# Designed miniproteins, single chains, part 4

Each design is a single chain, and the fold is of that chain. pLDDT is the mean over its residues in the fold that is shown.

## One batch from the design tools (miniprotein)

Design m110
Fold by ESMFold2-Fast:
Structure m110 (fold): chain A 82 residues (1-82)
Amino acid sequence: MLSREQLRAARDYVTQLIDYLISHLDQIPDPDLKALIQQIKDEKLSPLEAIERLMQYLVQTNPSVDPEFVQRLLALMKEVPL
């Protein structure tokens, strides 16, 4: 069971990771991931919207990731108070 503090920390970490990827866009070797991060930047998506798109990409490219689990985790991250 993840605590609200752990969910908040995970959300903040993923947000920082997305910001890092946007800052290092030209260094991303995967063209599909680079296109996704570029789209997040160009559309000026909120951190939560960016996390959602990144998680959808991970579900599509990694068959070991459960899409239902990812959707539940994303919903919990959206509901965690600041």
Scores: mean pLDDT 69

Design m111
Fold by ESMFold2-Fast:
Structure m111 (fold): chain A 93 residues (1-93)
Amino acid sequence: MDELNEVLYELYERLGLPPPKTPPRSIQETLLHFLQLVRGRHPTLPKSKVEEIEELIKNNKIEEALEKMEELARELNDEVTLETIERIRELVS
């Protein structure tokens, strides 16, 4: 968990945002925080797409969730999100 939380906190720092008040306690919580950061940077994202990824995370379909986030990041030309997904994959594989 510490390595995943370090990736998340580094992303908060890179975005100039304060770290979360409650540290994530699971891979699912870390990915939900990450998804909310992606949504916050891209407020035009449809709620349905965000909810689809959230459901995958909640059902422990971590790889499918990361694949859907990668598809969205590519559509949005969000290189920071793509880089973060790659780092998360290396830690959960």
Scores: mean pLDDT 82

Design m112
Fold by ESMFold2-Fast:
Structure m112 (fold): chain A 57 residues (1-57)
Amino acid sequence: SSLQDQIQQQQNLGNQYTDNFNNYLRRGDGVLADQYAALRARYSQRLQRLLSQLLGS
């Protein structure tokens, strides 16, 4: 379903954000690491909303 596809896409984006965060953190680039940490936080919020829709609301 479209909702399940959206959840999968958000999970894939979350993995990319986590990988970028870790890469920049290892390089000592705190500015870019913080940006990807913020994107990861937004991903978590979006995923929670999608899961709430899937589980019923």
Scores: mean pLDDT 80

Design m113
Fold by ESMFold2-Fast:
Structure m113 (fold): chain A 62 residues (1-62)
Amino acid sequence: SALLEEAKRGLEGAKKALEDHADDAGAVATARASLEQSERAIEAAKKGDEEAARKHLEQAPG
């Protein structure tokens, strides 16, 4: 699913941001929010709930 692949890319990007900017509290907070929304989007997409997956991707910062 294109939506699942998009959510996986978002998760990968958020994980990298956490690793690269661990000393920046603002960047860490943004990356954690993106991580949470991307994980929820992946879970929704796996269940076939495309509307919930899109909503979570829309709420991810960046």
Scores: mean pLDDT 80

Design m114
Fold by ESMFold2-Fast:
Structure m114 (fold): chain A 89 residues (1-89)
Amino acid sequence: PSEEEINREAELTLLVIGAYLAIKYNDPEAAAKYAERLVEFAENNKLSKEDIDVLIETLEKAIETARSLGDDENAKRVEEALKRIKEIK
């Protein structure tokens, strides 16, 4: 792969890891920020169906985490990101 392709895959990987860690550590604001960055990345880059499925699963977990903490504002931010991701699929 080209350096550009490696950089794109690295960026996607780091964003997914960041979202996952935000969920793991119960940080709904950070999870919402990563969700927004992930949807922007997905809208600007062609992703595989498998990658899109991973994003959907990750965002669904982020919504559940925010809701469990009573953070309705950040849950809604992730819900909007999830809607945008599903439109790509």
Scores: mean pLDDT 84

Design m115
Fold by ESMFold2-Fast:
Structure m115 (fold): chain A 104 residues (1-104)
Amino acid sequence: SVGRDRFMNGDFDGSISIFRPGMDRGDPDSQRMTGNSFMRMGDFDMSIHWFTRSGSRGDPISWTNLGIVFMRMGDNDSSIDSFNRSISINPSNSLSRTNMNRIR
C-alpha cells in the first residue's frame, strides 16, 4: 500500500494524503492510519479525533492506539477506558492488557 509505505518511511503528511479519501468516506482502517500519522507527528488532539472515529466504527486497534496516546499524555483514566474498549471488542488483545499493567 502506497499510504502504508509512506508512513513506514516517515512521510506522515504524504501518508495522510493517500488515506484522505478513505478517511472522508468513514473507512476505519484509513481513519486509524491517519491517527497513527498524527500521533507520530505529536499532534495528539488530531490523533485522538481519528482514533475515536475509527474505534467507534468497530476497530479495536484504534482503541488500543488511543489508550497509548492518553498514556503518553498522562491521562491514565482515559487510557484505561480506551484499552478496556479494545479488549471488549477483541478479548485476545494482549497489547492493551500489557499497557494497562504499566499505568500507575
Scores: mean pLDDT 86

Design m116
Fold by ESMFold2-Fast:
Structure m116 (fold): chain A 80 residues (1-80)
Amino acid sequence: SAADEAFLQAAKALVESDPRFSPELKEKILQILEEAYAAGTREAWIRAFVEIAKLMLDAGVDIDTVGLFLQRLADAREAA
């Protein structure tokens, strides 16, 4: 959908512009977002948010930074 496309573009920009993420972490997050977009379901997007959170925590990102980033993704999703 147009809303899913708009969200994907906004989410990619948020990931690519974040200086706290390594290039490898950015690539993995972008892959999760692309897979959720391809699936096109609300359930796929929910799983993507959970998977991104786990991936960031496993990469050593602190819980507050994870929470702030996920809030930004949720805000971008609502705006789309």
Scores: mean pLDDT 85

Design m117
Fold by ESMFold2-Fast:
Structure m117 (fold): chain A 92 residues (1-92)
Amino acid sequence: MLEELREKAREAYEKGLDGKEVMEKLLNELAKQKNAIGTLAKVQINRHKNGKLTEEEAEEAKKALEELYKKDPSISKEEVEEDIKLIEEELA
């Protein structure tokens, strides 16, 4: 389901970009989505930039995880709790 992003990653790889640069590009493309996945991608980008999450960004990310949990019951409660913990650690 990330087929378009996978194709962009393949093209970037063939152009001689390393795996880190490819991953950064993929996260930036995901962050453009106006949904829970886009919110989580923004959280990951901020984490990689050694920036502290704002309280507002942390709250948005927690709400996005709660929405994903409601829509996809295959996401375990433990995975949601781990992601919330990571968001709270970045806020501190």
Scores: mean pLDDT 57

Design m118
Fold by ESMFold2-Fast:
Structure m118 (fold): chain A 98 residues (1-98)
Amino acid sequence: SAAVEKLEKLQNELKKKIKAKMVNEKDGKETEIEVEGNTAEKLEEFEKEIEKLIKEGYTKLELVIETEGEVTQKAVLENGELVGVDPAFLAEVAKRAA
């Protein structure tokens, strides 16, 4: 039972890909970062990279979660606010990956 639960968690982590597409409003420069596996460590590094890019002027963010190549959820950050998704969603994803 416990071994099966750990394997299912690992498989779910390996099936998920989170992509962040960001645009710098100052010059229109675009960048994309992604994380696969959704371990707590990888998600923390991913969040830290997003925060760094926001400080550098990449204030438009589209966040896409893909499971097995299918887009399951999208979130958009405009003017420093998440639009279309509860801001707690990212925290919940990180919590469930831990």
Scores: mean pLDDT 59

Design m119
Fold by ESMFold2-Fast:
Structure m119 (fold): chain A 91 residues (1-91)
Amino acid sequence: SMEKKKEEELRKRNEAFLAEYLPEAEEAVASGDEEKALRVKIRLGEELIRILEELLKEAEEKGDGEEAEYIRKQIEKIKALREELEKKLKE
């Protein structure tokens, strides 16, 4: 179905994101530096939000309200997680 095709495209974009950023996240964890690891996670979250905002614009231009709503929910979840991580950096 068209819906499964869109889920597959989102999955491929998620896999591409992980392939690009996973080595940086792994290096930060391996360093034992908690502050460095938090900063890397915050930066990765910011970059993921940028990617999702571009996908949201594309979904809205195509008139795909269901895809757009799904992407908005993902953006809000990542924004909330990033804010929580930023609070940990200030402690």
Scores: mean pLDDT 75

Design m120
Fold by ESMFold2-Fast:
Structure m120 (fold): chain A 97 residues (1-97)
Amino acid sequence: PETRTFTLTVPAGEEKEVTVSASGTVTITATVLDQTGDGARVLAYRDGELLGHTPLLKKGESASFTIDGVSGDLTVKVINVGSSGTVTVEVTVTNTS
């Protein structure tokens, strides 16, 4: 499997995104490393369509979701749902085929 890891620090009320070229089955794992606000969500899009997301995650929490039939560019967004502070999220994207 090919694994790509990104660490994103997102201010309150903002989002950051990364684009990953992927194929086949893709598992996205998100872990909140640090938080001074209310938490984060991680979402995956392709061609403007939401394909998967995490629940609201707080410091030390992690979640994963799997997307089948990926071909081409996948956009992964990290959203800080808080009104103050920052969140730092580690996103790991793993291709299994």
Scores: mean pLDDT 81

Design m121
Fold by ESMFold2-Fast:
Structure m121 (fold): chain A 67 residues (1-67)
Amino acid sequence: FRKVAEEALDLYEAGEFDRAAELLAQAIKESGSSAPVMQATLEVGRERGMEGEAQLLLSEALLKAGL
């Protein structure tokens, strides 16, 4: 999940917010659980100094995943 989280945050930095959120939403749906994707995304976000951006992406991804 860290690789997906890093790719999503890279997309966010490129201004591709919707694509970033969709990538995380797909990971949530494919894994059958939001918890490990959320944990990895928040951890990577914190490491990059992008914790707020990671939280924003997760909220949108959860909505796109039907949660």
Scores: mean pLDDT 82

Design m122
Fold by ESMFold2-Fast:
Structure m122 (fold): chain A 100 residues (1-100)
Amino acid sequence: MTPEELVAALERHRDAPAAERARAAGVPRSVVRAYDALAAAKEAFENDRTLENFEAYAAAYKRLVERVLTALGREEERERLLARFEAGLETARENLLKAL
């Protein structure tokens, strides 16, 4: 299963209880909780585009990536994927600060 397939499975069952979603996706409940935290942080940032909400969204996304890689047994990709993510975040953070 790819990370993209896993995220799609979690999104299809977004309104179901965390335990049922974890079972349906074949992942630990910690992955479902990380996904729910990301969804909440994203909604908060979309409703109020502050640096604080952006950093919370970024942290939640990083946590989800780490949990997904662990669940899929792909932890060896963690450093590379997180480095790419951090580079993208720095660019996004600079763009947000210029817009504020």
Scores: mean pLDDT 73

Design m123
Fold by ESMFold2-Fast:
Structure m123 (fold): chain A 81 residues (1-81)
Amino acid sequence: ALEELTEKIEKILRENKDNPELAVKKIGELMAETVKKTKDKEIEEFAKRVMIVILEGIENGKSTEEIIEEVRKLAKEALEK
């Protein structure tokens, strides 16, 4: 479920706030596994959007909480379709 995926992303971001490269790697691996397992185009699109938000947030020095809130917003929008 997208909610469970979002919670895992939040956990990785919080646990690795001082190592953004490791956070990106772990989230990328989680997304790749999720897309491969589900083969769902909507989940694939969600994964692409989440990765863009995380990479942009880290590059621009956004706080972990700001990035998490943007990911939550994407998950809510995806679930409301």
Scores: mean pLDDT 79

Design m124
Fold by ESMFold2-Fast:
Structure m124 (fold): chain A 90 residues (1-90)
Amino acid sequence: MKIYLLLVSDDTEKAVETAKKIYEETGAKIAVYSRSEAIIRAIAKEVPLLAISPLMLSEFDAPQIAGDLDTIIAQLREQYPDAEIVIVEI
């Protein structure tokens, strides 16, 4: 199984397009690391999210992981030990 961890800075359109392409072409699970609630919510409208970090958002269905990048990677590896984690910076 592949998990794509999207590290998103500020390009909402590119993040949404990248997430949709990955999901549609591969069916892979997507996790998002972004400091922007707007970016996280924009991606979540188009694809199901496995996890989000580091923001703790109210009224959000995906699991929320506080901490740094190493923390989210460690938790994903613990929950999905046989998964390949692919990091994509946007």
Scores: mean pLDDT 81

Design m125
Fold by ESMFold2-Fast:
Structure m125 (fold): chain A 97 residues (1-97)
Amino acid sequence: MRRQSDDIRRQVEDDRIRNRDSPIDDDTRDQSYQLGDRERQSDILDIVDDLINGRITVDQAIDRADGQGISVQDVIDTLRRFGHDDDADRLDRRVQS
């Protein structure tokens, strides 16, 4: 069992590394993300994941995006692409306030 767990963990880590470079394979604008800053895409996805899982608040998501040099609008757009319109709307309202 230990050897099978190590192989599975390595595959999951390899998939995570590759997915961080291009997490949106099924988007009609996938090429736009590939031509953009790949590191920023990875950071955006991390903020989105933490926000939807309730690990951070909307205010903390804004602070993290600003601290990482990420546009909050890119976070909002990513939330909408994943179908999290409610969280995207909350973030948008907070930024415009």
Scores: mean pLDDT 66

Design m126
Fold by ESMFold2-Fast:
Structure m126 (fold): chain A 80 residues (1-80)
Amino acid sequence: ALAELEAERARALAEGVPMEEFVERLIASDNPFLRRLGEALRLQGEGFRATQAGDDARVAEIAERVLPLARELEALRAAA
């Protein structure tokens, strides 16, 4: 799981893709751990932007989605 993330990161760096493209690549992955990790990273970025905008309702919505994803990532990591 982590080794696959490192390999995908190294590949993205070698190809010169920006961070946003890397996150979308993770989400498009057939690996469930990488897909969930990409979703979590995207939500964290949205949460940061919502915080800067003062959108407390959106921040709360994103927090509710991040917690289940964190649990799923831990379960997938334990299974791998």
Scores: mean pLDDT 75

Design m127
Fold by ESMFold2-Fast:
Structure m127 (fold): chain A 64 residues (1-64)
Amino acid sequence: SRRVTREIVEALAKEKVITPELAEKLLELLKSGPATPAEVAEATGLPLTLVSNMVAETEKALKS
């Protein structure tokens, strides 16, 4: 599912989970709307499991 949103990327950058340079690259990917964790993993070279876990934890934090 397309779970990776601009808000998630901005939260990851604010918490310093990802670098500002990586955040800019991901925000460029999100120009056409939300992305899947698989699309983010492909764009960044990060393992899919790592991306999925980061997204899930950030979704929890944003709902708290």
Scores: mean pLDDT 79

Design m128
Fold by ESMFold2-Fast:
Structure m128 (fold): chain A 104 residues (1-104)
Amino acid sequence: MEELLKKAEEEIDKAEQHLKNGDYDSALREIREFVEELKKLLEEAKKTKNPDYIQKALELIDRGMELVRELQRKALADGRVDLYNEAREIGNELSKIKEELEKL
């Protein structure tokens, strides 16, 4: 659990850095890896039901959703419709993971 949280945080930190540098494709890739780590965190949270880990995962999801919104805004401004659509799909996946964690 703790190692998955740390890896998810590292992926989102990298995504934020790529987005700030205008590397939207790298930001999207890191956000996708972040979502995969969150899916693993969700499965472990279902087994352990540890409130501290659930809360930390929810905080990371909120950061991820904020990044996805910023990526969507920048992609749309840059005419990157495909990137906008992929970011929207990721946002929907994050919302689903958040809902499942909140039910624990």
Scores: mean pLDDT 85

Design m129
Fold by ESMFold2-Fast:
Structure m129 (fold): chain A 62 residues (1-62)
Amino acid sequence: MLTPEEVERRIQRIKELREKYGPEKASDELMEEDVRDALKFYEKVNPEAAEAIRKAIEESKK
């Protein structure tokens, strides 16, 4: 499982790659699944980290 900081960095990199190269080349489905799994985990054990991750995911959709 990724740490909250690692999840945030991966979301940021995915967003940067989407902006630069387009969504087809930016996302690896496994990487996105790891991020989603980490979010669900931290929602139960660290709500602050989960909220930060959730905000980063929402920003990545733009």
Scores: mean pLDDT 66

Design m130
Fold by ESMFold2-Fast:
Parts: C-alpha cells; structure tokens; sequence
Structure m130 (fold): chain A 59 residues (1-59)
C-alpha cells in the first residue's frame, strides 16, 4: 500500500508540473495517504469520495 501510494503521488506530481490533469481512482484507505504525500511536496490535492472508491485530483 505505501509503495503504491508513493508511485501514484510521483505520477500526479509530474503530471501537475507538466500542466496535465492529474487524477486517480483509489481505495478509500489509499486516498488520504496520496493526498498527504502530494501536499508534503507542495502540490494541492483534493479527495472526492465515491460509493466504493475515492478520486484524488492534483492541481
């Protein structure tokens, strides 16, 4: 789980810096870890909770 969250955060940070929309659908338990990693790197992130999964968007 932690390794997966870090890889997702790396990809979303890279996409954000390239001006691309960074978005990923993950399990509810993974979303807050990805958000925390992004925010610790200075990338703003939001979580949208769905019925079975959460969407993390990097700005």
Amino acid sequence: MRGLARRIADGLEWASKQGLDGRVVVDHSVAPIVKELLESRGVEATIEEGESSSTVTAK
Scores: mean pLDDT 78

Design m131
Fold by ESMFold2-Fast:
Structure m131 (fold): chain A 76 residues (1-76)
Amino acid sequence: MRKLEVLEALSKLFKTEISVDLTLPSQEIAQQITTQLIAKKLIRPFPGLEDAIADALEGRTSQEDLLQRLASVLVQ
């Protein structure tokens, strides 16, 4: 299941548990993931962040491309 694979990859990248309802539309999942990452101060928000996650969830981009993009904006 692509949504689960993307979620697991993000959890591994950020070294945190991300809890989201995978039955939701990809845009809503992306919004919840983005909110959790920002609330935990793991990432700095950038324009298109939610869309980048949603695109990976829908398979429009690879999970590898998403992870590389997110790695560049990690808060240390």
Scores: mean pLDDT 79

Design m132
Fold by ESMFold2-Fast:
Structure m132 (fold): chain A 85 residues (1-85)
Amino acid sequence: MPKELLEAEMRAGVAMVAAAVYVVFSENEEARKIVEEALREAAKLVDEGDRIYAAGGPVEEAVELYEKAAEIAEKGVREAKEIEA
């Protein structure tokens, strides 16, 4: 894999794992729902990035999708923490 693609995929993976951990340990139902929705959107973007790469499409497009997935997961956790504050 190109280095940029691997780094973007790893960033998405780390962000999504952090979000999943938040869901498991959060006691707030509204906060959990926000993170669960963010995780669903992030997973869809990762799946699209994987499809583009598997089809021999532009690496830059797959990288952008993985970075967007990471941002969505990170934003979901931030918004959930604001509700619990």
Scores: mean pLDDT 85

Design m133
Fold by ESMFold2-Fast:
Structure m133 (fold): chain A 91 residues (1-91)
Amino acid sequence: SSGLDFLSEEVREKIKKLVAENSASTSPMSEMPKEQEEKVAKLILEGVEYAKEGKYEEAAKKFEEAAEVAPSEAVKKYALILAEAMREEAK
């Protein structure tokens, strides 16, 4: 389980494809300070919680906030991919 089991099959497959396409170019999160990592993780968890409730627009906003505070390009890109997937689901 990747923590995406709550999403529709379409959204889950789209996220998997986007992550797979970007996996070779992602840097490990080792460049991120622990405090910043915790902050980003909390925002992502809040987004996941909203998505589980079907509040995809609010989930997208939380993922966008995570991207804004993420110092790592890999984490920022991942959060933006999640936000795009949530906005697509909200339509």
Scores: mean pLDDT 68

Design m134
Fold by ESMFold2-Fast:
Structure m134 (fold): chain A 86 residues (1-86)
Amino acid sequence: SMEEIEKAVELAKEGKYKEAAEILRKELERLGMFDAARNTQYFLEQGKYKEATAIGLYGLSLYYRKQGNEEKAQELLELSKELLEE
């Protein structure tokens, strides 16, 4: 749901990457974004929680862009990029 996605975004901003990534994976599965959900799960299983969160956010950004929700897509993409900054 949108509420779960908003919760995942807040958790990511708080550095609670494992919790954020777990919510993002579940939401991606619910939305049929199976490749993004699988990639998020892969990084979760590797203990790479920050990367898992970034991949999950990127996957959701693609979903919302496809639906024409550019505002939400851009929000999720920017956070994903911030988490992947070196």
Scores: mean pLDDT 89

Design m135
Fold by ESMFold2-Fast:
Order: structure tokens, then C-alpha cells, then sequence
Structure m135 (fold): chain A 64 residues (1-64)
């Protein structure tokens, strides 16, 4: 599967991802970005490990 289409985080720290897969490696990269507070997933498959990494970093995960 192609990776998710990655947008630029908005001013409130919300990043919207569209399609593809959010894996553990991408989740670790997102977790190091202090500007990201929330990730909105549109048609994105997320592994339980990737979701756990984001949540441990204080990032809210929202599925649409």
C-alpha cells in the first residue's frame, strides 16, 4: 500500500493523513515533532503499536 498523504500540521497542532498505512516507523517520526498534538486519520490503517507510540507521546488519534 502507498503511505498516507501527509499534510502540514495546522496552527493548533492537528495533522490530517489521508489513505495508506500509518506504521510504527512513521508514528515514531510524528512523535518526535513537538508541534503535533492531534492526528486525524481519513481512510488510514493504523497498527496498534503505531497508535500506542502516538498516545504515549501525548498525541490524540482521531479516526474519520
Amino acid sequence: MPGPEEGVPSADGTLTLTGGVLDEELARVLATNTQIRRVVLRGVEVSPEAEAILRAAGIEVVRE
Scores: mean pLDDT 75

Design m136
Fold by ESMFold2-Fast:
Structure m136 (fold): chain A 83 residues (1-83)
Amino acid sequence: SLLDKAIEEIEKILEEETDPVKAMVRALKIFSKLIKESTDPEEKKKALDFAEKVTRLMRKYSRGEITPEEAVEELKKIIEELK
């Protein structure tokens, strides 16, 4: 599915990208594409929920409420919830 492909692409980003902001931005771009291209309303709903969670995580990080390491771990948890 398009969702499974998006999850695989994001997991690769987490292995390659050490900057949590760049990782989150790249993840949001992948899911924006999924929202645009998917015809499955459940995939779109999951993608929108993912985008909301990642946006909140970025705000927490930008406020200094979490460390870079905690941001990456929370992002991994958000991705795991999609499976």
Scores: mean pLDDT 83

Design m137
Fold by ESMFold2-Fast:
Structure m137 (fold): chain A 74 residues (1-74)
Amino acid sequence: SAEEELVRRYLEEIRELIARAVAAGASALDIGRLALQRVREVVAEMRRRGFPQSLIEELAAKVQELLDAVLAAL
């Protein structure tokens, strides 16, 4: 669906944000804060657009998985 495609785009944007922060030498704490702030903004936009809760939860879970992997590698 168009909503599922947009979720993939949000995930890619957040992945790129995290990758840029890592490349810039940001601390684990700052990377976590940046990612959580962006997730909060994206979730607010998804809710405003009427996305189903299941897709919002999927986005949050996938970002948490990505963060856990990145922070464990630092």
Scores: mean pLDDT 87

Design m138
Fold by ESMFold2-Fast:
Structure m138 (fold): chain A 77 residues (1-77)
Amino acid sequence: EEEEREAKIEKVVDLILKYFEKQGVSNLEEYREWIRRILEKNPELLDKMTDIIENYPDEEVAAKAIIFELMIGLAEK
């Protein structure tokens, strides 16, 4: 069931990177590894982000909401 967690991480990472790609962000490979590490260390944040994906059917809206949660989560503590 570690595999289920990895699947959730991949969903979140893919959504964020797809949004970054559309915004013209380069060096996506480094961002992928960085985001994955953050989500692995913060299972509560991962759960929050997967809940956002389920509540926002629009991928762009979901991506923006997830990115805001990522920024807030990193700024807390």
Scores: mean pLDDT 77

Design m139
Fold by ESMFold2-Fast:
Structure m139 (fold): chain A 71 residues (1-71)
Amino acid sequence: MTVSRAAVRRLLRRYGFPLSLTPALLRAVNEYAARHPDQRLSPLGVLERALRAARENGLPMEVVLGLLRLP
């Protein structure tokens, strides 16, 4: 299942990240979904947890993108 652009934008607004990140994160999360079809946590859920952790720990967006690109 592909994640919608609207869902990614909603999460970025919730956690105070720039909406300009939407295309990169949308690509990364859909690629993650394709690599992990049997993942117990939904791809959108993985993205939300990564964004929350980044916000709470002051991590840069490159870390979030890196987590979504892991095999």
Scores: mean pLDDT 74

Design m140
Fold by ESMFold2-Fast:
Structure m140 (fold): chain A 94 residues (1-94)
Amino acid sequence: SMEEVQKKQLEVIEETKEKAEETLKDNPELLKIVLEGLERLAEAVKNGESLEKLREIVRETHARIREKVKDEALATIAMSMLQDTLNEIEKILK
């Protein structure tokens, strides 16, 4: 059902949020950007937005990370987490 798809997608986002809070705790600005991106993804999922909209949110969050964050290693980890989350959301739609 659509409700089960949405529930699984939200569970993936929540798992990523917990992982981000542990992994990015030493960079508060990066953590804030990632959590804002994950909240936008959760809202889009709740509203039944298209996969293209979810991709746009991740792309925009990546752009903010590249603009604001100087720690390239943590920035790369954060961008990978967001991309992996998007990939899992896409798999759930199959």
Scores: mean pLDDT 88

Design m141
Fold by ESMFold2-Fast:
Structure m141 (fold): chain A 90 residues (1-90)
Amino acid sequence: SLRDKILALLEELKALIESSSLPEEKKEEILAIVDQLEQAVRENAPKDEILALLQQLKLLLMENYKYIPEEQFKAMEQLLSEIQDLIEEM
């Protein structure tokens, strides 16, 4: 399902964040938004709510780009793009 695909990509994103060189406090902050996004997807929250959480996550990652190696940041951006496309299909 689209939901299962979105959740799988969010788990991949979580793994990248957890393995990153981000300060622990920033990891916790970012992972909290990922967890909120996963919960919204699992509970069939309105599409606009899910997209708003995704936008918040994107902005938070962009704010912290200096702590993330370029290659890893590009991988995160690609996952976020794929997640957005799947949410738009909902």
Scores: mean pLDDT 87

Design m142
Fold by ESMFold2-Fast:
Structure m142 (fold): chain A 99 residues (1-99)
Amino acid sequence: SAAARARAEQAARQRAAREELIQKLNELALALLNVREPEALERVEEGIEWLKEQGYTELAERVRELVEEMLNSDERTAAQLATAGALLAIGLGIDIELE
């Protein structure tokens, strides 16, 4: 019973962590859409570091590369890349289920 409770609590924490990741990816997607604003760019950098701390290193690298491409492009191209990045972040948040 104690072991069963511990496993149930661990499963609940893993589900909560997954929901938190999806929420963080949605926040990153919104920040990427508004990357022209310094506060939004700062939020993106914080999100990248958070992803690295949680072990999502490859996802963090992808977001960083996208931000660098956006900052080195014209405003129009940056907006298009931001939209693509937001969609990718949301998609990855849905598809990161490990069996």
Scores: mean pLDDT 72

Design m143
Fold by ESMFold2-Fast:
Structure m143 (fold): chain A 70 residues (1-70)
Amino acid sequence: DASDITRRLVDAIRDRRRDDARRLGREFTRIMQSRGVDISVDQMDTVIDRGFRDGVRTMGQLSRIMRDVR
């Protein structure tokens, strides 16, 4: 479930668990690609790096970064 993985990704960023965030980001990318969404692993890594820099704590904040990267 993309919603579950997105929530877990936000939790990993909030808790400063970078390796977990990258793993979850890759899983999210695979799910989105399977649904026909044009997103790359490199774009997701950029989203995660910005999430750590900006101190993302909510799904809404992560969604804004994702919109900006695309």
Scores: mean pLDDT 81

Design m144
Fold by ESMFold2-Fast:
Structure m144 (fold): chain A 72 residues (1-72)
Amino acid sequence: SKEEARKLALEQMREIADEVFKRVGDDDEAGKKAAELLQKHWEEIQRLIDEGASVEEVKEAMEKARKELLEF
C-alpha cells in the first residue's frame, strides 16, 4: 500500500539523514549541500509513491539514494 511504502521510505530516509550528517560533522558547506540533496531525494521518493510505485521500487530507489548520499 502507499501508506506502507511511505512509512518505510520515511524510516529509511531518517536513518540515511542521521548517517550523512554524522559524516559531515562540522563542515557547514557540506552540511548545506547534504540537506539540499536529502530534500531532493525525499521529494523524488514521495513522487514515486504518489505515482503508484510498488514497495520493491521504493526500496530500490531508497537504496540508490542511500548510496549517492553516503558517497558524499
Scores: mean pLDDT 79

